# Ledger of designs, part 98: designed miniproteins, single chains, continued (5)

Each design is a single chain, and the fold is of that chain. pLDDT is the mean over its residues in the fold that is shown.

## One batch from the design tools (miniprotein)

Design m19390
Fold by ESMFold2-Fast:
Structure m19390 (fold): chain A 75 residues (1-75)
Amino acid sequence: DAAAIAARVRAHLDGLLAKIESLPPEEKARLLERLIATLEEELALLAQDTSLPAELRAALEAVLREGLARARAAL
């Protein structure tokens, strides 16, 4: 189920962002910059992956784009 996989990825990102939010400003900024770079790379790879079902690819893209926007807003 594409929705279930996307929900698991979203839950992981929610947990990661919550942990980062609890850190001192310098560490928070450093980890947010790293997360942003990772999410941008994952989105680029996902866009090129034709082996995934279209529904799953779209659901993962939405979750990763949302995570990226949240990380950028938190920076």
Scores: mean pLDDT 86

Design m19391
Fold by ESMFold2-Fast:
Order: C-alpha cells, then sequence, then structure tokens
Structure m19391 (fold): chain A 70 residues (1-70)
C-alpha cells in the first residue's frame, strides 16, 4: 500500500540522517521510492491520486532531512 511505501521511505530517511548520509545516498533512497511507487501504479496496486499524494509527502520529508544534514 501507499502507506507502507511512505513508512519505508521515512524509516530509510531517519536512518540516513542518523548516519549522516551523503546527498548521493539520499538521492538513491528517493530513486528507490519512486521506482517502487511507479511499479505499484503499473501493477494497479495504487491509483494515480495516491501516487501524487505520496510524492507530495516525500517532498516535505526530504526538505526536513536536508535541513538536518551538512
Amino acid sequence: SVEELLEEFKAKLEEAIKNKASLDELNKIVDEFEEKLQKAYDEGKITGEEAVEAREKILELIDEALEKLE
């Protein structure tokens, strides 16, 4: 579900912040989320509306993560 994908993304971001991950590592987490979201949409497991809402949520989380990293 979209909620499971968002929770996985949040957990990965929190771990990355804890470990002071590089921008490259953050970009990989974002890319991985986008691939999983696209696959779920292509397989009919989520709607286009759910995909848009999920992307809006991750933008806020990314902004928060970037403020915590050097």
Scores: mean pLDDT 79

Design m19392
Fold by ESMFold2-Fast:
Structure m19392 (fold): chain A 103 residues (1-103)
Amino acid sequence: MALETGYELTLDLGGSRPEVAERAAELLERAREIARELGDVVAESEDTWEFRLTPETRERIAALFEEEAARARAEGDEELAAFADGLATVAREAERLVFRLER
């Protein structure tokens, strides 16, 4: 979160349970696919993805994160639900998202 209207998220796999980290990574990859479909990818590398949040991309990505939070909560995975809820909030408020995967 070093950017004025953007958020940078680093996934620390060493500090998370493997199952939570894996599902979080899958969720971030789905957000990346949405941004690619809408042409809103600003930068993409092996470990870092940056997208602009146009109104359409924002709505689709926020909906994705909200749906995954509801699913995780229904499955009893409160950590993943909290993570996805946090991402949904960021997606609604940010002009761009930067995701960095350390591993």
Scores: mean pLDDT 68

Design m19393
Fold by ESMFold2-Fast:
Structure m19393 (fold): chain A 69 residues (1-69)
Amino acid sequence: GPEKVSKSAREGTLKAGGDEETAKAASEMAKQFSKGGPEQSSKGARDGTLMAGGDEETAKSASESAKKS
């Protein structure tokens, strides 16, 4: 569900070395996009990470984690 997607996006961001602000942005966007399914959750996590100033590697980790949840 949306909560699990949010948690996975946060964990993926932190695992890649992102900070708490970036993890929060990734998790909130992944949760908002979760209604569109795994591909949209993945996109939300990526977009949130980049908007918060995270790099492409962190965005990839967040998006892959959100997609797998």
Scores: mean pLDDT 81

Design m19394
Fold by ESMFold2-Fast:
Structure m19394 (fold): chain A 78 residues (1-78)
Amino acid sequence: MKELEELMKRLEKVFKEILATGSEEIKKRAIEIVGKLLAELKRLYEEIDDEEELNRKATELVEKALKELEKLKKEQEA
């Protein structure tokens, strides 16, 4: 629980930072990444009844999205 909560906070921070400083294209891509993550998380919560499996897969999805946002931020700086 705490690990997923910390990842979500970090993801929100990076996303807001991109929205504040990013170009139109970078912002659009960040919105697409977060939108896809939220859709995948919603589906996961609806399809999986096992709390441990749900938490594991949710954590993996958030980590993947966070890495994608961090890469996008690096592309903006290059």
Scores: mean pLDDT 80

Design m19395
Fold by ESMFold2-Fast:
Structure m19395 (fold): chain A 74 residues (1-74)
Amino acid sequence: AEARARELYETAKARIAAATTGEEVDAVLTAFLEEMRALAAAHPDLDEEFLSRLVTELLAHADAVLAALEAARA
């Protein structure tokens, strides 16, 4: 279960890094959060702090990418 959460995180991080629009970043974040919620519901023994850390790290990465994309829009 933890391995799946990390796989989802790494996939989402790579997709965000490849995003060319804020809309693409938002879509990746939405899909990631839905998949993480589904994983947590299926595996109640999962460490909530571990999942929360992955979400926090992805949000920080997304914020940096969004800022760079908005700065590029003249």
Scores: mean pLDDT 80

Design m19396
Fold by ESMFold2-Fast:
Structure m19396 (fold): chain A 90 residues (1-90)
Amino acid sequence: LSEELRREVEASLHMMASSVYKIAADRTGNPAYERLADLEREVADLILRGDYKGAADKYREAADIYRNELGDTDTADTYYKLADEYAARA
């Protein structure tokens, strides 16, 4: 795939994740999921612009939400790892 098409595919996956988090927010009433939905949308926009450092920073914010607000350390560790992978592409 071209780099441009790869970025479009990656951004689309983040937009899908944002939609899933919005459904979770609506069903649970937990505002942490609203923030996660916003972060995924921001990551999609950053990836489309080639701003992988920005994407990494947003994914660290998502990891902090999982660790500190949701108490899910396993998912937080996964998000920190993904943030490191985005930072490596910057």
Scores: mean pLDDT 87

Design m19397
Fold by ESMFold2-Fast:
Structure m19397 (fold): chain A 103 residues (1-103)
Amino acid sequence: MVQVETLEKEFEVGNLKVKITVRRITGDKEVLQILIEVYNEKGELVAGFGITIDTTGLSKEEVIERVREAVRAYLDRYLPDLTDEQKEKLIEAVEEAVREMLA
């Protein structure tokens, strides 16, 4: 049996609108999918990145740490002009969404 749960969050970081979509797929494996979409003030998509993690056998804290590392790496690549405070706010929002999904 396969179960799929989806959680969506929207928030703002400076002048950017961020949409986070978390999908948890449970079956023979446990898989977490995270889509992060970043829009400018004009409503144009300026960055979009997806993370897929096989969470089978991982603790909640191990999953969260892998997510935080992946998000930080993508922000450094695609949004390097964000301040460290803005990057941390985005990482914290993704962590909160993942914690809610894994509760």
Scores: mean pLDDT 83

Design m19398
Fold by ESMFold2-Fast:
Structure m19398 (fold): chain A 61 residues (1-61)
Amino acid sequence: SVLMRSAGYKSADGLKNKGLELGNKEVVELAERAREALHESIEKGMELNNEAHKMLNEFES
């Protein structure tokens, strides 16, 4: 749906910004891939968002 895709883009953008702030290149790259994947598939984009979020949480812990 449009709402789910919009939420996905917002999440990917937030993850990218946080990755840039922390200097975590891998989080930035995954967030960019999530944003691109959301254009084709909400499910694939959300999976990549979850992976980026997990990586960010591990980095910040």
Scores: mean pLDDT 80

Design m19399
Fold by ESMFold2-Fast:
Structure m19399 (fold): chain A 82 residues (1-82)
Amino acid sequence: SAAEVELLELLARIAEQEAREYREQAKATSDDPEKAALLEEIARLLEEVARHLRRAAEQGRPADTALLAEKVARIHELEAQI
């Protein structure tokens, strides 16, 4: 439905914004290269999530919940290391 497509696009925009925020944090973290690398990896995974959500919206298909859950779990693992 149109409402489902709008939701996927909204979630993609949120993930894209969070990715930008993590990349800016990584740039500001010049004194801790290990933390900067974790922040960059989180941003990369959020960009993958956003890409998947946008593709699902474009194709009119449901998002792959198993794939998204795997990526989100990895993001949480990396966030726990910060």
Scores: mean pLDDT 88

Design m19400
Fold by ESMFold2-Fast:
Structure m19400 (fold): chain A 100 residues (1-100)
Amino acid sequence: MAEGVLRRLELRRVSDDRIEVTEHYGDGREKRTLLEGGDVAEGVAQLVMGVYKTTFGMVLEKETDDEIVLVSPRPLEDPSAEVEEMEKKLEEMKKKYPRP
């Protein structure tokens, strides 16, 4: 259960079997979790699935072999494909409904 809106998620590999997870929420709360051993694979899978469901508006700030950082809201909307689809839909609407 996540409390508040997740604004920043940091995954940092401490070792092969240890991952530090830092969650920052919109209400100012911060949660740190250390995953170790057999819990690492399962915990990471659960977090990735949770993040996948909630990160629709988040952007990748940093990605390295040892660290992944996601942030929300997006500083600048830069999915060119999404912008192109929006503009294309607007143009199609203008063509379908020409001037009155």
Scores: mean pLDDT 61

Design m19401
Fold by ESMFold2-Fast:
Structure m19401 (fold): chain A 85 residues (1-85)
Amino acid sequence: SSAAARAQALVDALTDETIAELAAAVRALAAERGISPLEALDELLAEAHAALAEAAARGEISEEEAAAMRALIEAVAAKIRAHLA
């Protein structure tokens, strides 16, 4: 999809160093919460998707904008998961 393609291009512009820093932040959050880094990432993703669904339901963003943001979040999350594995 065009949204997924745009999301991938934006994520491809992120350096490995930036993704590693994000992975380190997820690990720090996991340590604070007493859970695994993958569980912390899944909790952050659930919160982000819920916030996007609420914003779309309120008409604050279009469904196309929500889909583009979901694609971006998932593309970034995939790279973070690769660093956490």
Scores: mean pLDDT 81

Design m19402
Fold by ESMFold2-Fast:
Structure m19402 (fold): chain A 80 residues (1-80)
Amino acid sequence: SGMIQQEKRRAEQEALRARLAELRERFDQLKPFLSDVQAQVMQAMLDQAEANIDSDPARARLMLDAVQNMLDMIEKKLEK
């Protein structure tokens, strides 16, 4: 039913907003270690994710997952 899908969508949107806030904080902390290209791409993805949370949460999730993976790779490199 439509109500179950709406409930799931709201939960996903709320989770995406929380992840967006976390990733923006991580991005800001790691920004000095990013190349100009990496910083530009990540910022664009975060902005697009924010724009898509309400209209296309699946797309927002993919963008946030991509940024998270990029930040995780950079953090692992710095932990060496």
Scores: mean pLDDT 83

Design m19403
Fold by ESMFold2-Fast:
Structure m19403 (fold): chain A 95 residues (1-95)
Amino acid sequence: SMEERKAQIKAEIQKLLDEIEKNIHDPEKVREYLNKILALLKQIDDPEFLKELYNTILSKLVELEQRAAKEGRKEVLEILRDFSVEFYRLLKEKS
C-alpha cells in the first residue's frame, strides 16, 4: 500500500541518519549515506510527504552539524551543509 511504502521510506531514511551519526568521523561514509537519502528523496512525487521528510531530516541534520562542529570535524560539517543546500533545491523544484 501507499501508506506502507511511506512508512518503509521513513524507516530507511531514519536508518541512514543513524548510520551517519555512527560514522560521523568518516567523511566518505557520511557522503555515501547522504547520497542514498538524496536518491530516495528524488523518487518521491508527493510534495506533502517530501516536505514532511524535509522537516524531519533537517532536525537531525542540525544535531549532526552541532556534533561535527563540537568534535572539530570540518570536512563532515561541510558535507552536511552542502547536503542541506541540495535538499532545499530539490524541495523547491518539486513544489
Scores: mean pLDDT 87

Design m19404
Fold by ESMFold2-Fast:
Structure m19404 (fold): chain A 93 residues (1-93)
Amino acid sequence: MQEVIDRIVQELREAGLSDRDLEAVRRALEGLSDEQIRELERIRNELLKAGVSPLTAIQESLAKVADPSVSFEETLEVAKEIDQRRKRGEEHS
């Protein structure tokens, strides 16, 4: 568990995420089960392949594993919208 969390956080640090965002991600991941973390890595990788930014990809992957009723297609659409808004200025919804 911890090794996987450390790996994800390190990859995000290498991708240029802020220490604040890395801390928030670490706390969120520590609240997940082993099964949820494995599912999260799968979803995150698919979002990254689709061109979603690293921060948006991890946040939307976290949201999807917390709510399994949301489809991947909806997750991808939301992630792309958030990524566009984030690039114009960092704001909360």
Scores: mean pLDDT 78

Design m19405
Fold by ESMFold2-Fast:
Structure m19405 (fold): chain A 89 residues (1-89)
Amino acid sequence: SLAEAAETILEAIRLLLSEPGVEVRVEADEIIIETDGSPEAQRALAEAVERLRAIPSVEVRVEGNRAVARVVDDPELALRLPELYRQAR
């Protein structure tokens, strides 16, 4: 459901923002995550990626210390990303 997907995204962003070595940005339909390469930051990235990949309308690409989660075929969820990011802060 939209509510379950939104809650999963909110908790993933909160997890990422709780880690000092992680930066999170929301741009349009994408959540962009970058780490400083520390083991703690990479663990937070890996856990958030697993949570985000559980959402059928979210595609995640990981390249080293960077990940991009894109909302696909769910315009209502995509429109909620900026609000979810603000709530997570």
Scores: mean pLDDT 88

Design m19406
Fold by ESMFold2-Fast:
Structure m19406 (fold): chain A 85 residues (1-85)
Amino acid sequence: MSAEEIQLAVGVHELQELGLSEEIAREVAELLLRNQDTLSPVERAVLAARRMLELGASLEQALALARSMVPPEDQERVEREVRAL
């Protein structure tokens, strides 16, 4: 199993714990992996949060995921960006 497959499996599991179905969680996780080299960590976190909100997740769930995806110095910025969605 490749490192990418392991990261995908972990991402899917974390998204399912936030209330997303396995299929939807997989689509979101694959979207994030696809954009790993093209987007900054903050942009990826905001993208994930936006997709979660589009799929019916709560703002609190989206914020929790987005904060976990960025270093501490970017957490306030990502919270502001997600709340602006």
Scores: mean pLDDT 76

Design m19407
Fold by ESMFold2-Fast:
Structure m19407 (fold): chain A 84 residues (1-84)
Amino acid sequence: SELEEARRELLEAVEEAERLARETGDERLLREVEKANEAAIAKYGPLAQSGKMSLEEALIEAYRLAAEEIRRAIERAKRELEEA
């Protein structure tokens, strides 16, 4: 299902971020994971609560947004390591 796929994408992104954070000692990457989750909830929570989106649609979009933001944070962290 789309919900299972979106959840898997998020879990994979979180696992990669946690792995990179452990390897590098970069705590900022874990904070970026938290920010991504907060941003997704802030965007889609109100839409689900108002009925503008179904709860399932909001969860799918929230998981996808969080995964995208986490992957952007990972790419930024990797780029910073290359410049070090």
Scores: mean pLDDT 86

Design m19408
Fold by ESMFold2-Fast:
Structure m19408 (fold): chain A 111 residues (1-111)
Amino acid sequence: SEETIREAVRLIHELLFPDEEVVNSIEELTDEQRKKVFEFVNTFLALIYKDSEPYGFTPNDYKDNEKLKELIKIFLENLDKVTDEIIEEVAKILELDVEKVRKMIEKLKSL
């Protein structure tokens, strides 16, 4: 649902930009923030499917709010495939704290 997507965006933004003001929608994201959210979600999907462009999304699709919403929706539908090994690899690739990524994934799974 749109509400689930908004909450997912809020949680992902909080993880990636902990020192910035809370966002309530994709439309409130800056270009840099949209790119980082896209990269984060796409990295999970790429590891799940062993394909750098799962579902045919390209690096510039973060500029399209509807494509970013679709990517987030696909990610939420595949949360059951997010293993500890995938969490560790995403954190390594994106230079994020593993425990913070793990906690955020647990919150997403509760939506």
Scores: mean pLDDT 80

Design m19409
Fold by ESMFold2-Fast:
Structure m19409 (fold): chain A 116 residues (1-116)
Amino acid sequence: DPRLEALRAALLEAVRARDWTAYHRAFYRYFRIAGDPLTDVVTPAPDAVELTTREEIARAVGLFLAPGDPELAAAVFGPEFVAAARELSKYMNSIATVAKMYGLSPREIRDAALAL
């Protein structure tokens, strides 16, 4: 679907520009056509990056707020955080559970995902 390729390009450009309003607008359109573009962040977890700060954990769990494209996820969080977030996702059922386990508010996770 050529609309999906255009929306994927728009998502990547929005991330590069750090225009989170444009990102969420393009993401909503992509989601309504093809589902979650970040759901298939599936590589083997070779060596997990140690997430040591609250900010690093919040960015990693921000993948639950920002959907599944490995290129988008790597552009937002870096490839090392994508690998760590995938490892964390094996143990988490929801954003609320993640927030509770790491002492983060859902707002902190959202704001970390939107910032960097």
Scores: mean pLDDT 54

Design m19410
Fold by ESMFold2-Fast:
Structure m19410 (fold): chain A 95 residues (1-95)
Amino acid sequence: MEKAEKLKEEVKKTIEEAREAVDRAAANVRADISKYDEAVKEQLEAQNKLAEALRKAFEEGTAEDNEIVSEMFDEIQEASLAMGKKMRDAYEAAY
């Protein structure tokens, strides 16, 4: 139980850090459109870190708790979609 809770908190923290990084990257794009390619790379890096956090949860046995794993998948999917939208909106605003 405590391990599963800690892994869930680590995933949530990773999602928050990824969102903050993408928010900063998107703000940079709004100020200077030439930052777009680098910002997209930062977005992909953030999404890769989310995938690694989920893999760590599986490796540490949380895959046996279907509900916790399902919640992690849903949160990561929602975060990933939101990141893509923010980056697109930033590009269109700067264009």
Scores: mean pLDDT 75

Design m19411
Fold by ESMFold2-Fast:
Structure m19411 (fold): chain A 69 residues (1-69)
Amino acid sequence: MPTFPDTPEARAALAQREKDSLNRLLKSISWALEKVERGELTPAEVAQLKKSIEYFKKKYNISEEEIKK
């Protein structure tokens, strides 16, 4: 199992990786919403995307306002 040292530097590195992962996820959501807005996706793809966005919003406690930024 992955084990990390409990030092301030190790905690800062883990926090940064988590922020990078979340920022990448938010960028992907924004990109996907932009495609929906342009009408580039089929209704089936829009439904799948909406389901994925709802899952990630629940998992990371992301508000609608944060997605729009």
Scores: mean pLDDT 67

Design m19412
Fold by ESMFold2-Fast:
Structure m19412 (fold): chain A 70 residues (1-70)
Amino acid sequence: MKEKLKEILDKYLPLARELIERLVAQGKTLSEAAKEAKKYLIDKYGLDERTASLIVLAATRPLVEKLRKE
């Protein structure tokens, strides 16, 4: 149970970060990038909404922290 969620996070977190960073670099807002990344994870990998939300939240947290300081 906890191990499965941790494995999913470890596997998909780098992918979500890459996608969000790419979308933000293209001029999308962090919110728009997060929404698209969540949809992409659900549609392409079959992740449930809760799991996709957790992955996207974890992926965006460092970017939100950077924006607050800059």
Scores: mean pLDDT 75

Design m19413
Fold by ESMFold2-Fast:
Structure m19413 (fold): chain A 109 residues (1-109)
Amino acid sequence: NEKALKEALELVKKAAEYAKEGDLDKAIELLEKALKIAESYKEDPKNKLVAEAVEAALGAVKAVKEGDIPGAIGHTLRVIGLLLDAEDDPLVKEAVEAALEAAYEALKQ
């Protein structure tokens, strides 16, 4: 559980770095890998929350790549909403914050 969450977090942080550099294709690839890991353990509410945040961030980055800025904003707002549910767990909060950073850096393109 915690090992999977840490692995997903590392991938999401790398995705945010690629989004900041303007490499949206690599950001999408890493977010898709993070989502698969988090979804594999979604029976745990913490992993489910991280999966939902990564899914929303992935939606935001894909929307930016397609020129759908309203869609990207909508997905980014969803990640912000999920951050409130993450406040009780430092590792979950860090993962949701990393997902938000990936979405936000993509929007800054």
Scores: mean pLDDT 85

Design m19414
Fold by ESMFold2-Fast:
Structure m19414 (fold): chain A 100 residues (1-100)
Amino acid sequence: SMLKEIKEKFEKIKKKLKETLKGNEEIKYAWSEEAVESHGLVLALKESNFEEQKKILNDFLKTVEELLNSEKTKENLIKLANALKLLEYIEKEFPELLEV
């Protein structure tokens, strides 16, 4: 099931993000909750049907996984911190995308 695969990838990526960012001061430069709400990804999810939302989330998870395998520069750590904020928002506001 695509939904089951998305849930498993989401949980794995979120865990890796938290482990990678643990004790990292760059997390203070991550977006506010208000900035996350205004992000293009979140706006796209709000305007999309369930099938489109699954595709958007799956594509985003692939992008985050690639970033997790990149060099841990300050810029990339900030991008990872922002990705974690986006995933936490999605888990809170679109929980149906993580149901199996």
Scores: mean pLDDT 82

Design m19415
Fold by ESMFold2-Fast:
Structure m19415 (fold): chain A 89 residues (1-89)
Amino acid sequence: PIEVGEYGFLSIEEQKEKMLETLQREVAELQPSDDPAEQFRAQVLEAMLQILETEDDPEQIAQKINELLRLAEEKAANPDAKLELPQPL
């Protein structure tokens, strides 16, 4: 689900570039935080950046990001669970 006007008319390359810029900015804002919740969010965003940097296939990017977000939501709901990032390809 993409907000109206955010990625609707952009090429796949432009969508990827804009997403990378957004994620890089959010990670930079969270990196100096000592809050465990913000650190967890930074880990999720860094994993998304790695997926975007290492994958050229739009379907694989979407699939891996969706899997990461679902995992992050499940882990955030369980205070005893930690996010296990998929190993880099």
Scores: mean pLDDT 65

Design m19416
Fold by ESMFold2-Fast:
Structure m19416 (fold): chain A 100 residues (1-100)
Amino acid sequence: SMEEIEKLEKEAEELKKELEKLYEEFQRMVAENPNPPMSELMRFRLRILEVASRFTEVARKLIELSKEAGDEERVKKAEELLKEASELVSKAMQLIDELA
């Protein structure tokens, strides 16, 4: 339904904002302490992976329902959100690996 699509769009946007906030918090931590303890690095890794997993599930369902509805613009927007979130997660994981 359109209501379900709108709900998934809101959830995807909120999860992307959560990923962006986590990345900013991680960058701030590294700026304040260039040699963060492994426990903090692992905490950020686990939190990013958890949010990324939930985002991927929501975004994939959004794409599926938008395709079924024939809404090509919503499909494109959801695919762009997936790409942007994947790039952000990749950047975060690379930075964590460099510091570990």
Scores: mean pLDDT 86

Design m19417
Fold by ESMFold2-Fast:
Structure m19417 (fold): chain A 84 residues (1-84)
Amino acid sequence: SMEERLEEAAEYLEKALVALELGRPELALKYFQKALEIVDKEELAKIAKEMLPGMERSKASPRVIEVVKLLSKGDVEKALELMK
């Protein structure tokens, strides 16, 4: 279902953001690529918008918060630059 697809993509995006927080950008990119195999930029933006309050609540690093904000706006290219 669409709901199950969005949830699976959200799990991969969450794993990517955790890997980025832990200083593992190569692993973050691999998980991010898996999310993009499941959803397009518009679907990913919706997921990122729903994740943003949780990331702020968890006191994620400013870099991780900015990546999620860029994804929520559909700026995947700028988000990828910050993940390097």
Scores: mean pLDDT 83

Design m19418
Fold by ESMFold2-Fast:
Structure m19418 (fold): chain A 85 residues (1-85)
Amino acid sequence: SERDAMEKFIKEYLIEELGLSEEEAKELVDVMRTGTPAEIVRAAEKYGLSDDEKRILLTMHEMIRLGKSVEEMKKAIEAEKKRLE
């Protein structure tokens, strides 16, 4: 499903780009799906993520909240990365 594709994309990003373990990535995906922005920031701090990486996670959370596609999320992440540079 689109939801499964989105969860897979986020989990792979957290592992491959942010260096999280499979278990850490799964926990953070669950928080991003069900939690508040404050809970996402707290989880990111627990895993030692930078302020820039937290901004990317908040961008992902907003895209999930808005029901956007994986392709729209990829575009939003790249736009946020350019904004943080």
Scores: mean pLDDT 83

Design m19419
Fold by ESMFold2-Fast:
Structure m19419 (fold): chain A 72 residues (1-72)
Amino acid sequence: ALEPIKLAEKTGYEVAYKITGDEEPAKKAGEKAAEEMRKLLSESTEPLTYEDAVKIGEEIGKKIGEEYLKKK
């Protein structure tokens, strides 16, 4: 199941949208969070938790959201 990847995507989207109010940076944040979570799943020999997915989503969402505001 790709549930952790989807959770990271949704969390990143929601966090970036809350920061920026814009759909475009929110979508970018979600996609980036999903990509990062997928990478961690492929590289990790340990099981990753849903809590890890939320943390990745929040971190990526905040980073992309704040970067967008600085450039605008």
Scores: mean pLDDT 79

Design m19420
Fold by ESMFold2-Fast:
Structure m19420 (fold): chain A 73 residues (1-73)
Amino acid sequence: SAEEAAREGAERAGRAAAEGMASGDPKLASQNGREGSLEAYRRVLEAGGDEEQAERAAELANKEGARAVSLAS
């Protein structure tokens, strides 16, 4: 479902950002978070979600990425 795609995208973005921070590369962490956000957006649309749902998924992914970076700092 679109909701499941959004949640999975957010979790992936968080993990990818954390991996970037663990590597000691803040630019990689930022890039991974952005890519996770875009992936969540695309997956929601592919699952039949509308633009509003896709935008919310991207926001959730960005939030999880930022949270992972903060926790790793």
Scores: mean pLDDT 74

Design m19421
Fold by ESMFold2-Fast:
Structure m19421 (fold): chain A 115 residues (1-115)
Amino acid sequence: KEELLEKKLSEIEKIGRDAIDKVLQAVENGDLETADKIIDEYHKRVKEIVEELAKELGLSEEQRQKMLEAVDIFKESVRDAVRLAYLEKDLFTLRLLMESAIRQLINEIRKIAEE
């Protein structure tokens, strides 16, 4: 049970790190449309992982909905960080904010799964 949870959380972190590098490159090139597309693709994939995790762990509908809400909050937070970094020309802070957002998402999913 714990092994399955940590495996899925590690998958979310790994694909998130790949997405961060792609988002940073898009923002550096001034291509916010590509950055938004990468964020949308990551968001969709994480929702799929969360749905699978909820089914495999036999989580309640309330737990499943809370996890999906956490993923939606994550997307909004990352999009706001991208917009701020584009205005401020600060890609270093953007990387830190996106890495922090992924860590916060993982911690929230773990917390909900342990309810």
Scores: mean pLDDT 87

Design m19422
Fold by ESMFold2-Fast:
Structure m19422 (fold): chain A 88 residues (1-88)
Amino acid sequence: MSGELSVFEVKEAPFKADGTLVKNVEFTKDGDGLKITWELGEVGKPPFLVTYGEAGSTDLKSAIVEKNEYVLKDLDLSKTYTVEIDNA
């Protein structure tokens, strides 16, 4: 057997969804970044506004995405990040 799969994730990224916007949020390592995926909640619809950054930082990044996935780049996995997903 080839052994176990090692996965790399963002260290605790709290999501600020409004309860029904998105569900089944997952993180997957993608090269030098993390791929975030989600499913539509009751009121969720593309395009989405994804806002992320180091917890407590004022230097937040945002992106408008038309699909239920986005790759977060330039992450330091030793830090805690905040990720928010909203309708754009």
Scores: mean pLDDT 62

